Designed miniproteins, single chains, continued (3). Designs and how they scored, part 78

Each design is a single chain, and the fold is of that chain. pLDDT is the mean over its residues in the fold that is shown.

## One batch from the design tools (miniprotein)

Design m10692
Fold by ESMFold2-Fast:
Structure m10692 (fold): chain A 81 residues (1-81)
Amino acid sequence: SEIERLLEEARKSKDVSRAVALLMEAYILAVKNKDLEALERIAEEVERLLEEHPDMSPKLKERLEELLASARKKAEELRKE
């Protein structure tokens, strides 16, 4: 799965900015495919990055927080369908 590849690359990336870009791409694909499991895994990876990198730039932190909120919202919407 392309989403699985993106999630694995994000997890292995030592560059937070690259990990964010990969998770954003995974999110777009998960929304397009209505993939609830992928959206939940994206949210978990975002939470992990926020916890492991408390000293990240404010801009990256804002992007991750927005991505987390979006992934959670889309997952909730799909559970109600």
Scores: mean pLDDT 86

Design m10693
Fold by ESMFold2-Fast:
Structure m10693 (fold): chain A 81 residues (1-81)
Amino acid sequence: SLTPEELARLKELAASLVDDPEVKARINALTQEEIDKLVLKAMIEELYRKGFVKTPSEEALAKLVVKGVLIELGKDPFALE
């Protein structure tokens, strides 16, 4: 689990990557449980893809959070790519 400080920093970093106020608002509303599920899913995907698990960087986690929110809101999930 992320500490409250790490969670706040991750949300701030993710929100900084997008200009859409609706996406920013949703990112800031994400619970620790929702973030933990995104992190776990990313780690499982890395294990299946590479045969080993490496903890994602904060930037990589922030991009995954943004992509997840874009999908939820029916927006372009590749807007950062």
Scores: mean pLDDT 74

Design m10694
Fold by ESMFold2-Fast:
Structure m10694 (fold): chain A 65 residues (1-65)
Amino acid sequence: MEKILEYVEKKGKLTVDELAELISRELGVPREQAKRAAEIAVKRTGNKYVDVESAKLAVEIAKQI
């Protein structure tokens, strides 16, 4: 988690696809699952880009699917 959040903070904003790739690599989940989690998290925050809050939500959602 921390590694993903640090990367998001450093970049400022990521696309959903970029976050999905990071989650897939870090957690070992399928990219499609990671992308779905990232999309749900970004939709909840109301942004078309990933911030730290949406990245945290995406990681937790990906772990539960």
Scores: mean pLDDT 75

Design m10695
Fold by ESMFold2-Fast:
Structure m10695 (fold): chain A 81 residues (1-81)
Amino acid sequence: MANKQQVYRQQFSMHLRYHDPSASDADIDEAIARWQRVMQLLQDPSQRQQAIDELEALAARLADSSPDTSRMVRHSVDVLK
């Protein structure tokens, strides 16, 4: 069986493609990779602001090429606050 992290990654990928089916594989892969990095940063309370900053930068980066994916990343920032 997939572990909890693998299930979360699969659900996140499916969620992004459901809301933004036109998003490129590169943009989805970038979002997943950045989110995995952010999850690692969130294990250390001193890195919480860095995690938020990286998600905000990703959302801004994706705003033109994958606006729906960018919106989903912004929602993640709001949840983390």
Scores: mean pLDDT 71

Design m10696
Fold by ESMFold2-Fast:
Structure m10696 (fold): chain A 97 residues (1-97)
Amino acid sequence: ASEELLKYVEEILQAIKNGDADTAIELARKALEKYRNVKTEEKLDLRPYVKDIAALFDKINAPSQLLALLTGLKMRNYLVSPLEFIEMLYDALLNAR
């Protein structure tokens, strides 16, 4: 179960790296629908991905949503569960549209 959720995270991060906000939103939505009620103790270190996340939000001209997302990540020392990351990203991207 966690393996499938991590695959969604990998695909979302690849969409972010490719600057594809629409694919990132759709993958995040699907992951949340399937795994919202799944408890996991796994943590992701998002520090390596901050540059790609910033580039995506710059491309879609959403600086306020980027600031909100980065503030949330910083408060967690960039260590977030897969679902927490997907939920935070989905909320930020959806509010940028």
Scores: mean pLDDT 83

Design m10697
Fold by ESMFold2-Fast:
Structure m10697 (fold): chain A 82 residues (1-82)
Amino acid sequence: DTDRDIATFSRMVQTGRHPLDYDRDTQISIFTSVSTQFDQSGQTDISSITRQMRDAVRRGDDQRVDQLWQQFMQQIRQRRQQ
């Protein structure tokens, strides 16, 4: 369910909850749905990083997932500051 995946991702961003707290299939589903949604909305940079996280999850590269998630969260925090 794409809407559920987007809602879960939004909650992760709001709470800082780590992707690795979810099972692998859930992580892949979330990042696939999110990357597609951001690509369709013209947010290609966010779409790219979420696709990279999906690919890292598929490889079982937990360290790379963590690195990309921290990078993404820092970018979001910087964007929120006025």
Scores: mean pLDDT 82

Design m10698
Fold by ESMFold2-Fast:
Structure m10698 (fold): chain A 79 residues (1-79)
Amino acid sequence: MELTVEEVLEAIRKAKPVEEPTDGPALAAYLELPRPTLEQQRLLTAARRILGVSVEEFARVASKERERVFEELDRRVAE
């Protein structure tokens, strides 16, 4: 099934930051995040793992609504 932006956003909202953001730097780079924080990288890694998709697929879908993804990451980090 094709991954949707809404599924990506929901995964970010549900994600608990992972201790090791192994995919975080790659995901942040693909999304062209301005000065990505470690907490944003941890959330991105956790969200991708919830969805069970590749780094490339996650980034491809998320890039369709980059501003919404950035807002959700910033909101989650501010909590």
Scores: mean pLDDT 77

Design m10699
Fold by ESMFold2-Fast:
Structure m10699 (fold): chain A 67 residues (1-67)
Amino acid sequence: SREEIRKILEEVSKGAKTVTIKQVAEVAKKLGLNPLLARKEFKKVTKGAETATLEQAVEALLRAAKE
């Protein structure tokens, strides 16, 4: 769920307001998702930025879960 994804992201980010593509890939692995798809969706949502907001990271992981 969106709530569960957000909680895991907050744990991996250690309370930071933004997350890196590496942290999003780690969350994907914890959720049983393909980390390569999570990285692809991260790049699409961030338009190639190095960091994402928690909202952008949740969106990227949800998109990876549907693909």
Scores: mean pLDDT 80

Design m10700
Fold by ESMFold2-Fast:
Structure m10700 (fold): chain A 59 residues (1-59)
Amino acid sequence: AEEERKQLEAEIKQAEADYGAAKSEMAYRTARTGSEQEREQGKALQKAAEDKLAAAKAA
């Protein structure tokens, strides 16, 4: 239905925004901290956002 399609589009837009934010956080942690733990945390956040975006696009 049209409403269902618009809800999916909104979810995709939100997932794209979350992915962009996670990439920025990853870049910040890599450039500013340099620690393995901080980089692992940033990488995990980016991966979670990637998976969420992929799931939204697959729906």
Scores: mean pLDDT 73

Design m10701
Fold by ESMFold2-Fast:
Structure m10701 (fold): chain A 81 residues (1-81)
Amino acid sequence: AAVLLSESEFTAADGSVLTLRSYRGPDGAVYVQVELDGHVSAPIPADASAEEAAARVRAGVPGASDATAQTAGGLIGAGGG
């Protein structure tokens, strides 16, 4: 079962509010998900690069701006714990 480790809310440069949740998956690895306006990204490995995390946010969150994707990617790519 997945275990929630942290939940944090951030405001991107465009004023969008995004929620980052980190959790430990059943495989023991740490993952992060980004939520914006009810849209949730696919799970992103906590060891993913900022570019990979930003790409996942853009793919999973329709209408996410580059500023929002870069903000989320930078937060995830800087280390999830």
Scores: mean pLDDT 75

Design m10702
Fold by ESMFold2-Fast:
Structure m10702 (fold): chain A 71 residues (1-71)
Amino acid sequence: SMMDELEKLAAEAKRLYHEALRAGVLTPELVAILRELGRQLREAERTGDEALLKKARELLSQLKALVERLR
């Protein structure tokens, strides 16, 4: 369901945030991606718009790549 996907994406974003915080790599670029991801997830929950979920998945992929690059 959409709610299950939202919960999964939110949990993964939170995990990556804590990983970046522990590694000391919470850069302005990473914070900007996290803020936009949070905005997309909140709007998707409010509207049920699957296009916002697709955008959130793209942002999560970018976040994962950035965290790995900065470690």
Scores: mean pLDDT 84

Design m10703
Fold by ESMFold2-Fast:
Structure m10703 (fold): chain A 88 residues (1-88)
Amino acid sequence: GAEEVEKLLLEKAKEVGKEEEFKELIKKANETGDEEYAEKIFSLLTKEQKIELVEELYKRVLERNPDAPAEDREHAEKVKKEMIEKFK
């Protein structure tokens, strides 16, 4: 869910020394519910970090669903690739 995405985003922000800025934006997003803060949080990441985040999220989804049919796995892979292409 959203909380897991926030944790992964915080880890990526920490890697680039933006931990405090990221925490402040998450706090504002949680206090206001404003989508603009989510966009600002995402903009702190590089293209490479955004790609890594998407790949990591999909990896975790597949690990939680080891018995998922091949068709569902192929669909998830396509959606992942489409999201990554949008970051280019």
Scores: mean pLDDT 74

Design m10704
Fold by ESMFold2-Fast:
Structure m10704 (fold): chain A 50 residues (1-50)
Amino acid sequence: SEIDEFLSTLTDEQLKKLQTEGYLDENNNIRYPLQYVLTVNDIKRVVDKL
């Protein structure tokens, strides 16, 4: 998916911050139920803010 492709480009620090903010679990999967509403642009916006 576009989200998985984007997540693969992120640093470990960025992934850890997404986990801390509640977007990703410890395996770097999008947390339920966010997987049904989040777009790749939403994740990019969060990463830019971190």
Scores: mean pLDDT 77

Design m10705
Fold by ESMFold2-Fast:
Structure m10705 (fold): chain A 108 residues (1-108)
Amino acid sequence: MEEEIRREEEELLETGREHGLEELAKELVEAIRKALEGDPLAEAKAILLSAELQAKLNGATEEQKEMIEKMKEIVEKGEKTGDYEKALKAVKYVAAGDIEKAEKILEE
């Protein structure tokens, strides 16, 4: 498992370098590492950054762009408020296409 994770990290960094997305790939790798250590905000960031990287490499529909922007707002609010568990739950629902549930969690 650790060797597979290291290989995936190296591939992400290489792909980022080849496409001018090196900083985004570095942020994603750091977020994945912290998420594996049990940081809920880092897990939320990893989901967001993964979606952003895929969108920049493969293109994104308007719906996918809206989901990414919503995830950004949730992560930024989580960083500002310290409510990391809510941020993670909300981001997971946005990633699943359930924006309504994500908004309900943020209102709690």
Scores: mean pLDDT 81

Design m10706
Fold by ESMFold2-Fast:
Structure m10706 (fold): chain A 73 residues (1-73)
Amino acid sequence: SEEEYFEKVLEELKKLFEKAKEAIKNKDYESFEKIWEEMKKLGAEFMEKTKNEELRKKLKKFYEEMLNELDEL
């Protein structure tokens, strides 16, 4: 289902985001850039593959929350 696909994408993004935050804290900006690009690619692939507006909005909200967290680091 699209919801199962969303759940898998969200879990992967959460794992990558934790690694991205750790990279920033360690001043490893090269690793951060690679992780962030992978996250953008996963998000873009999800947005291309699904037309479910509710799930698309949930993913956008998740990215907004991630950007807010990065501003606090």
Scores: mean pLDDT 85

Design m10707
Fold by ESMFold2-Fast:
Structure m10707 (fold): chain A 74 residues (1-74)
Amino acid sequence: PPKKLSVEELLESFKKLMDSIAATEPASRQPAALEQVLAWFTREVEADPRLSPEEKAELIAGMRALVAEYKAKI
């Protein structure tokens, strides 16, 4: 049976979406697409009743750091 997703697994899922954007979107559109994905995931994380406030804060901080890294590569 599938295990409950950890903060690390959720960050890995987010990273895969960012990798997909980098592979499919032209460089000029990547910053906007990355910000949209960040906004969507932030809403989902904040709405998840299974995550503690600490886990939510760590996830959001990690997602913001990953978006900054991907923007720096453009």
Scores: mean pLDDT 78

Design m10708
Fold by ESMFold2-Fast:
Structure m10708 (fold): chain A 94 residues (1-94)
Amino acid sequence: SMVEEAERLFEEMQERIEAAFRAGDEEAVDKALKELLHRLLDLMDRNEVPQEVIDEVVAEFTRLSKELAAAKTLEEMRALLERTRERILELLRR
């Protein structure tokens, strides 16, 4: 299902985002977030998700990018990613 594919994408990309964050590589974190968003956008397009839901997912990533730039610890980063994951999966279940 679309939700199961989205969950898998978050799991796969979380490891890459964590590795980039541990390295202090802000550019790599941004690149990984953009890759995750791109894959989610493709998934949503293939499943004919309404534009209003797509717009909400994009807004969630815009917020996440800003908040991650301000995060100082892995715990903060993980909490931000998990909150964003939960919100997006909830949007895709509707």
Scores: mean pLDDT 86

Design m10709
Fold by ESMFold2-Fast:
Structure m10709 (fold): chain A 88 residues (1-88)
Amino acid sequence: NVEILKDILNKLKKLNSIAKKKNNKEILDLAKKGIKIVEDALQGKITIATAKDQLMDILKDLAKIALSKNNKEILDTLKDIKDLLSKL
């Protein structure tokens, strides 16, 4: 679903902005990887199924980092992305 992918892209861009403000390079790098995956899927370079699998792996890494830093804004954004991925 292209609409859900666009919503995920917007949430990942929000996460990228938060990570830049916090100077969190690890979250920033993972958010950029997620953005590329969604953009590749929107352009038809990869399948939606491939994008979902790759994004789930990135979310696991992001959740581990965000939990260790107790950042509510990042955790809330990750929950939104996970909920959107479940609808793909």
Scores: mean pLDDT 85

Design m10710
Fold by ESMFold2-Fast:
Structure m10710 (fold): chain A 79 residues (1-79)
Amino acid sequence: MAEDVRALAEEALPSLDAARAAELRRLAQKGVEAIRASDFAAASEYARRMAELVAEADPEVARKFANLADMLATIAASR
């Protein structure tokens, strides 16, 4: 899960300008921290924000982030 956030962020980085890349790195770090804290609701929100950030530059990675957000939201609802 945390490794998936990092892998998707690294996949999207080459498609982004410097400002968007910096925000993606920030959101990925927050997402990983949330997963490690078992705050899956917060992790889901960060994954959705990452999907929105990369949607124009890399729609495939955006879809993968959206799928990850849905999975994290399901885990949060089950806890």
Scores: mean pLDDT 82

Design m10711
Fold by ESMFold2-Fast:
Structure m10711 (fold): chain A 69 residues (1-69)
Amino acid sequence: GHMEALEVAAEKAAELARKAGLSEEEIEQVRRLVLDGRGDLAGALLVLHGVPVEEIEKISKEYKELEAE
């Protein structure tokens, strides 16, 4: 369902943030933005910290697939 898809997307975004070297506080901010439906802001924050757009697009695609269940 939608909530489960958001949680998966939030965790994947948090892992991208962790791998990019963001602080624990910034990782939690990314997770919360995705859970609040602000994937646009979470994506922008990740790009600002050097995460490739392609990795963010992959999460968005997976979210759409899970949301359709």
Scores: mean pLDDT 80

Design m10712
Fold by ESMFold2-Fast:
Structure m10712 (fold): chain A 87 residues (1-87)
Amino acid sequence: DEEAEEAREEARKLAEENLDEETLAKLSEKQIEDIGLLYLRVEKSIAKYNSEEMKKKAEIVLEAHLEAALKGLSDEEFAERVKKALA
């Protein structure tokens, strides 16, 4: 489970780098990690496809997930949403 631990650490750092302090304060630690996993997937997709269109689509999807978390999804509901997005 070394790869999963590394991914979670990278995800947390990406979320902290991309989200402002006010947004971070509204999210649980688990939601921050899960949003970070979406950022990590987006970075890998952009690197693979090297496409401005793919980047714009990924940003729209990320914003939709962030809005859902901020509207009061539970940690479990948000984790399921992210799990489906990463499948």
Scores: mean pLDDT 76

Design m10713
Fold by ESMFold2-Fast:
Structure m10713 (fold): chain A 97 residues (1-97)
Amino acid sequence: MELLKEKALEAALEAAKEEEKKLGVEAKIASEVKEDDRYDAVALVSLYADGKKVLVTATVKLEDGKAYLKTEVVSMDDEKALPTVKKEEEVKVEEIP
């Protein structure tokens, strides 16, 4: 489903932009969109700046004819860092199976 992948990537990039602003420096951004057995769409965005690495994930899951988007951020500099949920929202799509 291209639309769900596009929505996941858009959300991950938006969250990554906000994390870049918090770092106060220009970050190198790498993005990937993939299929996952647990989710209908997954977007991964990595930020690297000044020895810090942040991973942003956006996942879309279809449940009961609706698409739900979850965006999480985790700092990779701390092995004890837990993912922070930034947004959970319903994605409006024209065709949901």
Scores: mean pLDDT 71

Design m10714
Fold by ESMFold2-Fast:
Structure m10714 (fold): chain A 84 residues (1-84)
Amino acid sequence: KSISTEEFLSLDVNALAEELAAATDLPRSDAYALLGLLKRGVRSKEEVTEEELVELVRAIGDGLGLPEEQTEAAVRWLLEKLFG
């Protein structure tokens, strides 16, 4: 399953960051940074698959120094929100 880049970029990233922080106990600043970097990472693509989203979120989590547990919680939440 995939989501178009246009559909992804049309999402309210600020609202998603607030929901993500509440759902996964991520600090708000980290949730905003994660979604901002994710938005930038998908900009050159036409579609984003579930597998591509997982790889990109994990790479961003590692780059931000997030604990693995928080990165994996963000992956699960975003997969359910965007592809569930």
Scores: mean pLDDT 81

Design m10715
Fold by ESMFold2-Fast:
Structure m10715 (fold): chain A 87 residues (1-87)
Amino acid sequence: MELTAEDLERAEQAAMDAMKALGAPVSRETARGIANAAVAGVLEGDREKAYQLATEQAVRFGLSPEAAEAAGKAATDEVIRAAKRHE
């Protein structure tokens, strides 16, 4: 699976948009960590694990469970879309 820097930037932006929608503090560094966790899970071939890893990373960065789930889902959905484009 070939994920480009542009695909990662889209996943970061999706996480930031989800944080903003819930009134959570928006951080590109946090969004990048979440996106990287999602990529790790998707590369392992386990989409459910990708959602879990992204959400856990968001909680580790100090997001509320609600914001973490939303940001993790947004980033992971974008990584899955990117992976499908490269197949």
Scores: mean pLDDT 82

Design m10716
Fold by ESMFold2-Fast:
Structure m10716 (fold): chain A 72 residues (1-72)
Amino acid sequence: SALEELVERYRPLAEEYAARGAREEFLRDFPEAPFLAELRKRAEAGTPDEELLREVGRHYGVPVEALREALA
């Protein structure tokens, strides 16, 4: 799913920041990352991935097309 792909995309970034002792910087640089945890719960409840991508795009001002391109 698109949500799972987003989480997988952020996982190595989060690990890289953690390895540098910069976990707080990760949340500053990627404020959308905590939002993905709530979206995962909604996806498990049956919310379509396309709707989840639109919510991320609207909330953080990121074009949905850019999110889809990043997941390809």
Scores: mean pLDDT 63

Design m10717
Fold by ESMFold2-Fast:
Structure m10717 (fold): chain A 70 residues (1-70)
Amino acid sequence: MDEEIERIRKLVDEAEKSTDPQKRLDLAIEAQALAVLLRIKMLFGNETDEEKIAELEEISARADEIEKRV
């Protein structure tokens, strides 16, 4: 799980650093798709780690903001 959260965070970080609007959008969409999948896994696994949930929500919000700004 930590590795999956880290991968999603790296995608968002790359999107934020990119100056290409299309690349930013593509990376943000990929990050959101992976975040949704991970959140579904957490729900079925009854994950209660509030810090991990909060981290995933933060990353998802950042990806959503990138998508809205393109």
Scores: mean pLDDT 76

Design m10718
Fold by ESMFold2-Fast:
Structure m10718 (fold): chain A 59 residues (1-59)
Amino acid sequence: GKAAAKRAGEGAGRAAAELGLMSAEQGDRTAIAGSKGKDYAEAAKLAAEEGPAAGQLAR
């Protein structure tokens, strides 16, 4: 349902943020911020841009 899609989108966004940044020092900081929920807004944005990748994670 929509709730599952939201969680999958947030998870996909977090993964996309980590992949998108994948820049040693900043990668760690972004992963920590994502874990604290800071990534939620950015994760949703990145997931929307990724499109199909986000859909794959939305079981």
Scores: mean pLDDT 51

Design m10719
Fold by ESMFold2-Fast:
Structure m10719 (fold): chain A 81 residues (1-81)
Amino acid sequence: DNSLKLQKQNEENTQHGAERLRENGIRTGTASAQLALAAGDTALAEQLRALKRQLEEASPEEHPQLNDQISALRDQLLKRL
């Protein structure tokens, strides 16, 4: 049935979207934490690692907020450099 197919497609799209946000957040968090350590900002590196760990364990509903927080800290780091 088309309705069942649409539900599965929406679930797959949501899952893929959540996976992309998680993967991008983890990648950004990891790279930014390494950059923060190289810049001597251990506190920022720890915050980025903590958010990355939360993102790894987070529900899909939390992924946008955690990804935004990681991106904000990365932007803050880049502005300091």
Scores: mean pLDDT 76

Design m10720
Fold by ESMFold2-Fast:
Structure m10720 (fold): chain A 75 residues (1-75)
Amino acid sequence: MAEKITEENRKWIEENKENKDSQLIARQIAHFLRQIGVLFSAELIKKEKLSLEEAIKRLGSEEEAKAAMELVKEE
């Protein structure tokens, strides 16, 4: 069965589906999570001293690897 947390999240969405403010908050959270993902990927690249090609293979995403590599270049 689906996790309890999934059921709780689904109920929250149903209660807030017509609320534009909730939609804006969800978009902001998604953007923030994307930024955190790139930061973690940049730390992995620095720790393991990966090339761009190695980062693409390890992360499975060319866009994320390129974004993370740009952060590494700034340090």
Scores: mean pLDDT 69

Design m10721
Fold by ESMFold2-Fast:
Structure m10721 (fold): chain A 100 residues (1-100)
Amino acid sequence: SAMEERYNQIMELLDEIYKLVMQAAAKLPREERDAFIEEAIAKFQEASRLLREYYETGDKAKAEEALKIVEELVKETVERFPEIEEELNKLLEELRKLLE
């Protein structure tokens, strides 16, 4: 279905954001890296759960909540890694378009 195709695109895009965040986090000192990675994984898991609920129910509020979590994580990531700001913001913009 068109909804299933859109959901798959959303999840692929979330995975691309995840990979960029994790690749950047690998460059952090060990003391900061473990804490950042743990928090990032928790936020991605929460966003993924909300997006699945959105897919199952059509509840736009779940999509909006998931987007806020991803936006906050991207903001925290670009503050530490300004070199990936353009790439992350491009992926975030594509995610916003799919969630409209």
Scores: mean pLDDT 88

Design m10722
Fold by ESMFold2-Fast:
Structure m10722 (fold): chain A 74 residues (1-74)
Amino acid sequence: MMSQEEINELMRKYTKKILEAVKAGDEKKAEEIIEELKRELLRGGVPEDEAELYARILRHEVKLIKEGKLKIPE
């Protein structure tokens, strides 16, 4: 299974990809990136409910970014 550190690293990478998609106005791409993260977590042996939790966190961040309420670290 993936370690917590590996999960955190994936979330950082996917947050950056999501930022790029949102800045480009491509919300569909941002959603596809979240689905890709879930698949990577599952392939890494992360339980389904835990993978869903991380995807939910990223989806919430996407919503906040769209609304201009969240600034991404770069």
Scores: mean pLDDT 75

Design m10723
Fold by ESMFold2-Fast:
Structure m10723 (fold): chain A 105 residues (1-105)
Amino acid sequence: MKPVIKSIKVTASRDRVVVEVEVEASEFQASLIGHMALHETLKTVPLVVGGRVEADKEKIKITLDLEGASLAQGEEVGRLTAERVVEIAKKLGGEVEGEVTVTAV
C-alpha cells in the first residue's frame, strides 16, 4: 500500500511547533515518516531542541520543542518539517493530494 498524504496542518508558536498530517498509510509507514522527519529536523535545525511523534494509519502528529525562536522562525521550522514529511512520503512511493497550511498562535 502506498502512503497518501491528504493534508498537513502546521501550528507554530515561539516554543513549540505541531505538524499534523492526515494520511492513509499503514501504522508502520506513518510512524516511519514521522520519526524520519523529526530525526532530520533535529539534525539540521539548531532551534529544535526536542520533539515527539504520535502516529496511526490516519494521522501523524510531530511535536517540535524550540529554544530561542521567534514566531516567524517557528513558522519556518514548521514549513521545513512539512516539506520533509512530503519528501519522505514520496521516497516511499507515496502520493500527496492535499495542501500545507501554517497557522501562528
Scores: mean pLDDT 84

Design m10724
Fold by ESMFold2-Fast:
Parts: C-alpha cells; sequence; structure tokens
Structure m10724 (fold): chain A 113 residues (1-113)
C-alpha cells in the first residue's frame, strides 16, 4: 500500500511533466547547465518531501476508500504545484527544463528500489 502510493506519486509527477512537455513545445527559453542542474535537484528535493508527507499522512490516518482517493488527489495536486513552482522560478518552460524534471523523477525512482 505504501509502495503502491509511492508508485502513484511518481506516476503523478510523470503526468505533470508530460503536460509541461506539451506546453514547452516551441519554447525558445535557454538555461545554463548550472540552472538546469539546480532545477533538477529542487525537483528531487520536492519529490522526496512529498513522499515523506504522504507516508506520514498514511501512518496517521485509518485507511478508507475515500481517504485513499483524497490522498491520490493530494498527490496529483502536489505534482502539478511542484512543476508550476519550478516554471515560475525559471521564468518559462523549455524542453531542456522538462528533461531535467524527468531525470529527477527517474533518479528518485531508483532511490526507492
Amino acid sequence: REEELKERLLAAFEGAIEVAERLAVGSDAEYSEEQVERAKEEMKRRIRETIRKIVEELEKSPESPLNDALLEVKIIAEAFKTVLEIEKEMGALSPQLVEAMREAVEEVRAELE
């Protein structure tokens, strides 16, 4: 169940990034390697923080179908909020930034295996 929600969380981040990728089409925004690496590390930090918060909420709350559904909604909202906040910090989406965010998700996934 915890493992299932961690997978749902990573899938939600992947979904948010896929939407960002479609919105980044035609962007001419350019970022330095340093800016991209910083965005990637911030993404990894926020993914880990979201996992921690969701796991803590699971441990504190009795499982119910409605509570599980609410947790999934919260996960989706946090994923989109994270992508939006990175976009706001950088100023614009770009294919380069989207790739960095995708790499961040894959690196966090590897940490959980």
Scores: mean pLDDT 81

Design m10725
Fold by ESMFold2-Fast:
Structure m10725 (fold): chain A 81 residues (1-81)
Amino acid sequence: MEITDEDMEAVKENKELAIEEIERRAARLAALAPEKREDAEKAREYAIKGIEALVAGNKEEAAKYFEKAEELFREVLKAAA
C-alpha cells in the first residue's frame, strides 16, 4: 500500500495500461457479483482517481484512493465468493 517513486514513474509511462487493468478488474468482479455492480463501479472510479493523483505526484492522495478502491473491490469479491 505504500507507493514508491518507481511506482509513480511506471504509472506515468503506462497510464493507459493501468486504467485498462482497473477497467478489466471492475468488469470481471461485476460479472461475478452483478448485485454489487455499483460498488465495482465506485472502486473503478477511486482507482482511476488514484492513478490521476499518482501522475500528479501526490502519493499520499493516490494511496488513499487506492485503499478506498481496494476496500470496495474486496466487498464485491466477498459477494462473488
Scores: mean pLDDT 78

Design m10726
Fold by ESMFold2-Fast:
Structure m10726 (fold): chain A 89 residues (1-89)
Amino acid sequence: NPELEKAKELIDQATEAVRQGRSDEAIRLIKEAEKHAIEAIKKGANPLDLTKVAFYLLAVAEEARMLGLDDTAQAAIEAAKKVISEGNK
């Protein structure tokens, strides 16, 4: 699924932005990853792959929290919640 592959690439980029302390860039990348994950849901993406994307976003949230990037952590948590909630509709 190209949309899920793009979401994962953006999540990996968000993780690197978090590690560099680039909160504004990380939030932008998280929001773009969310958009691609939601598009994948609309195209019938596998629920297991959606669950993996949500876990990747929660991993970004934990790294951001450990580095004191609270706004970035919250953005990643909200993105994970949206992916799970949309996948259940």
Scores: mean pLDDT 86

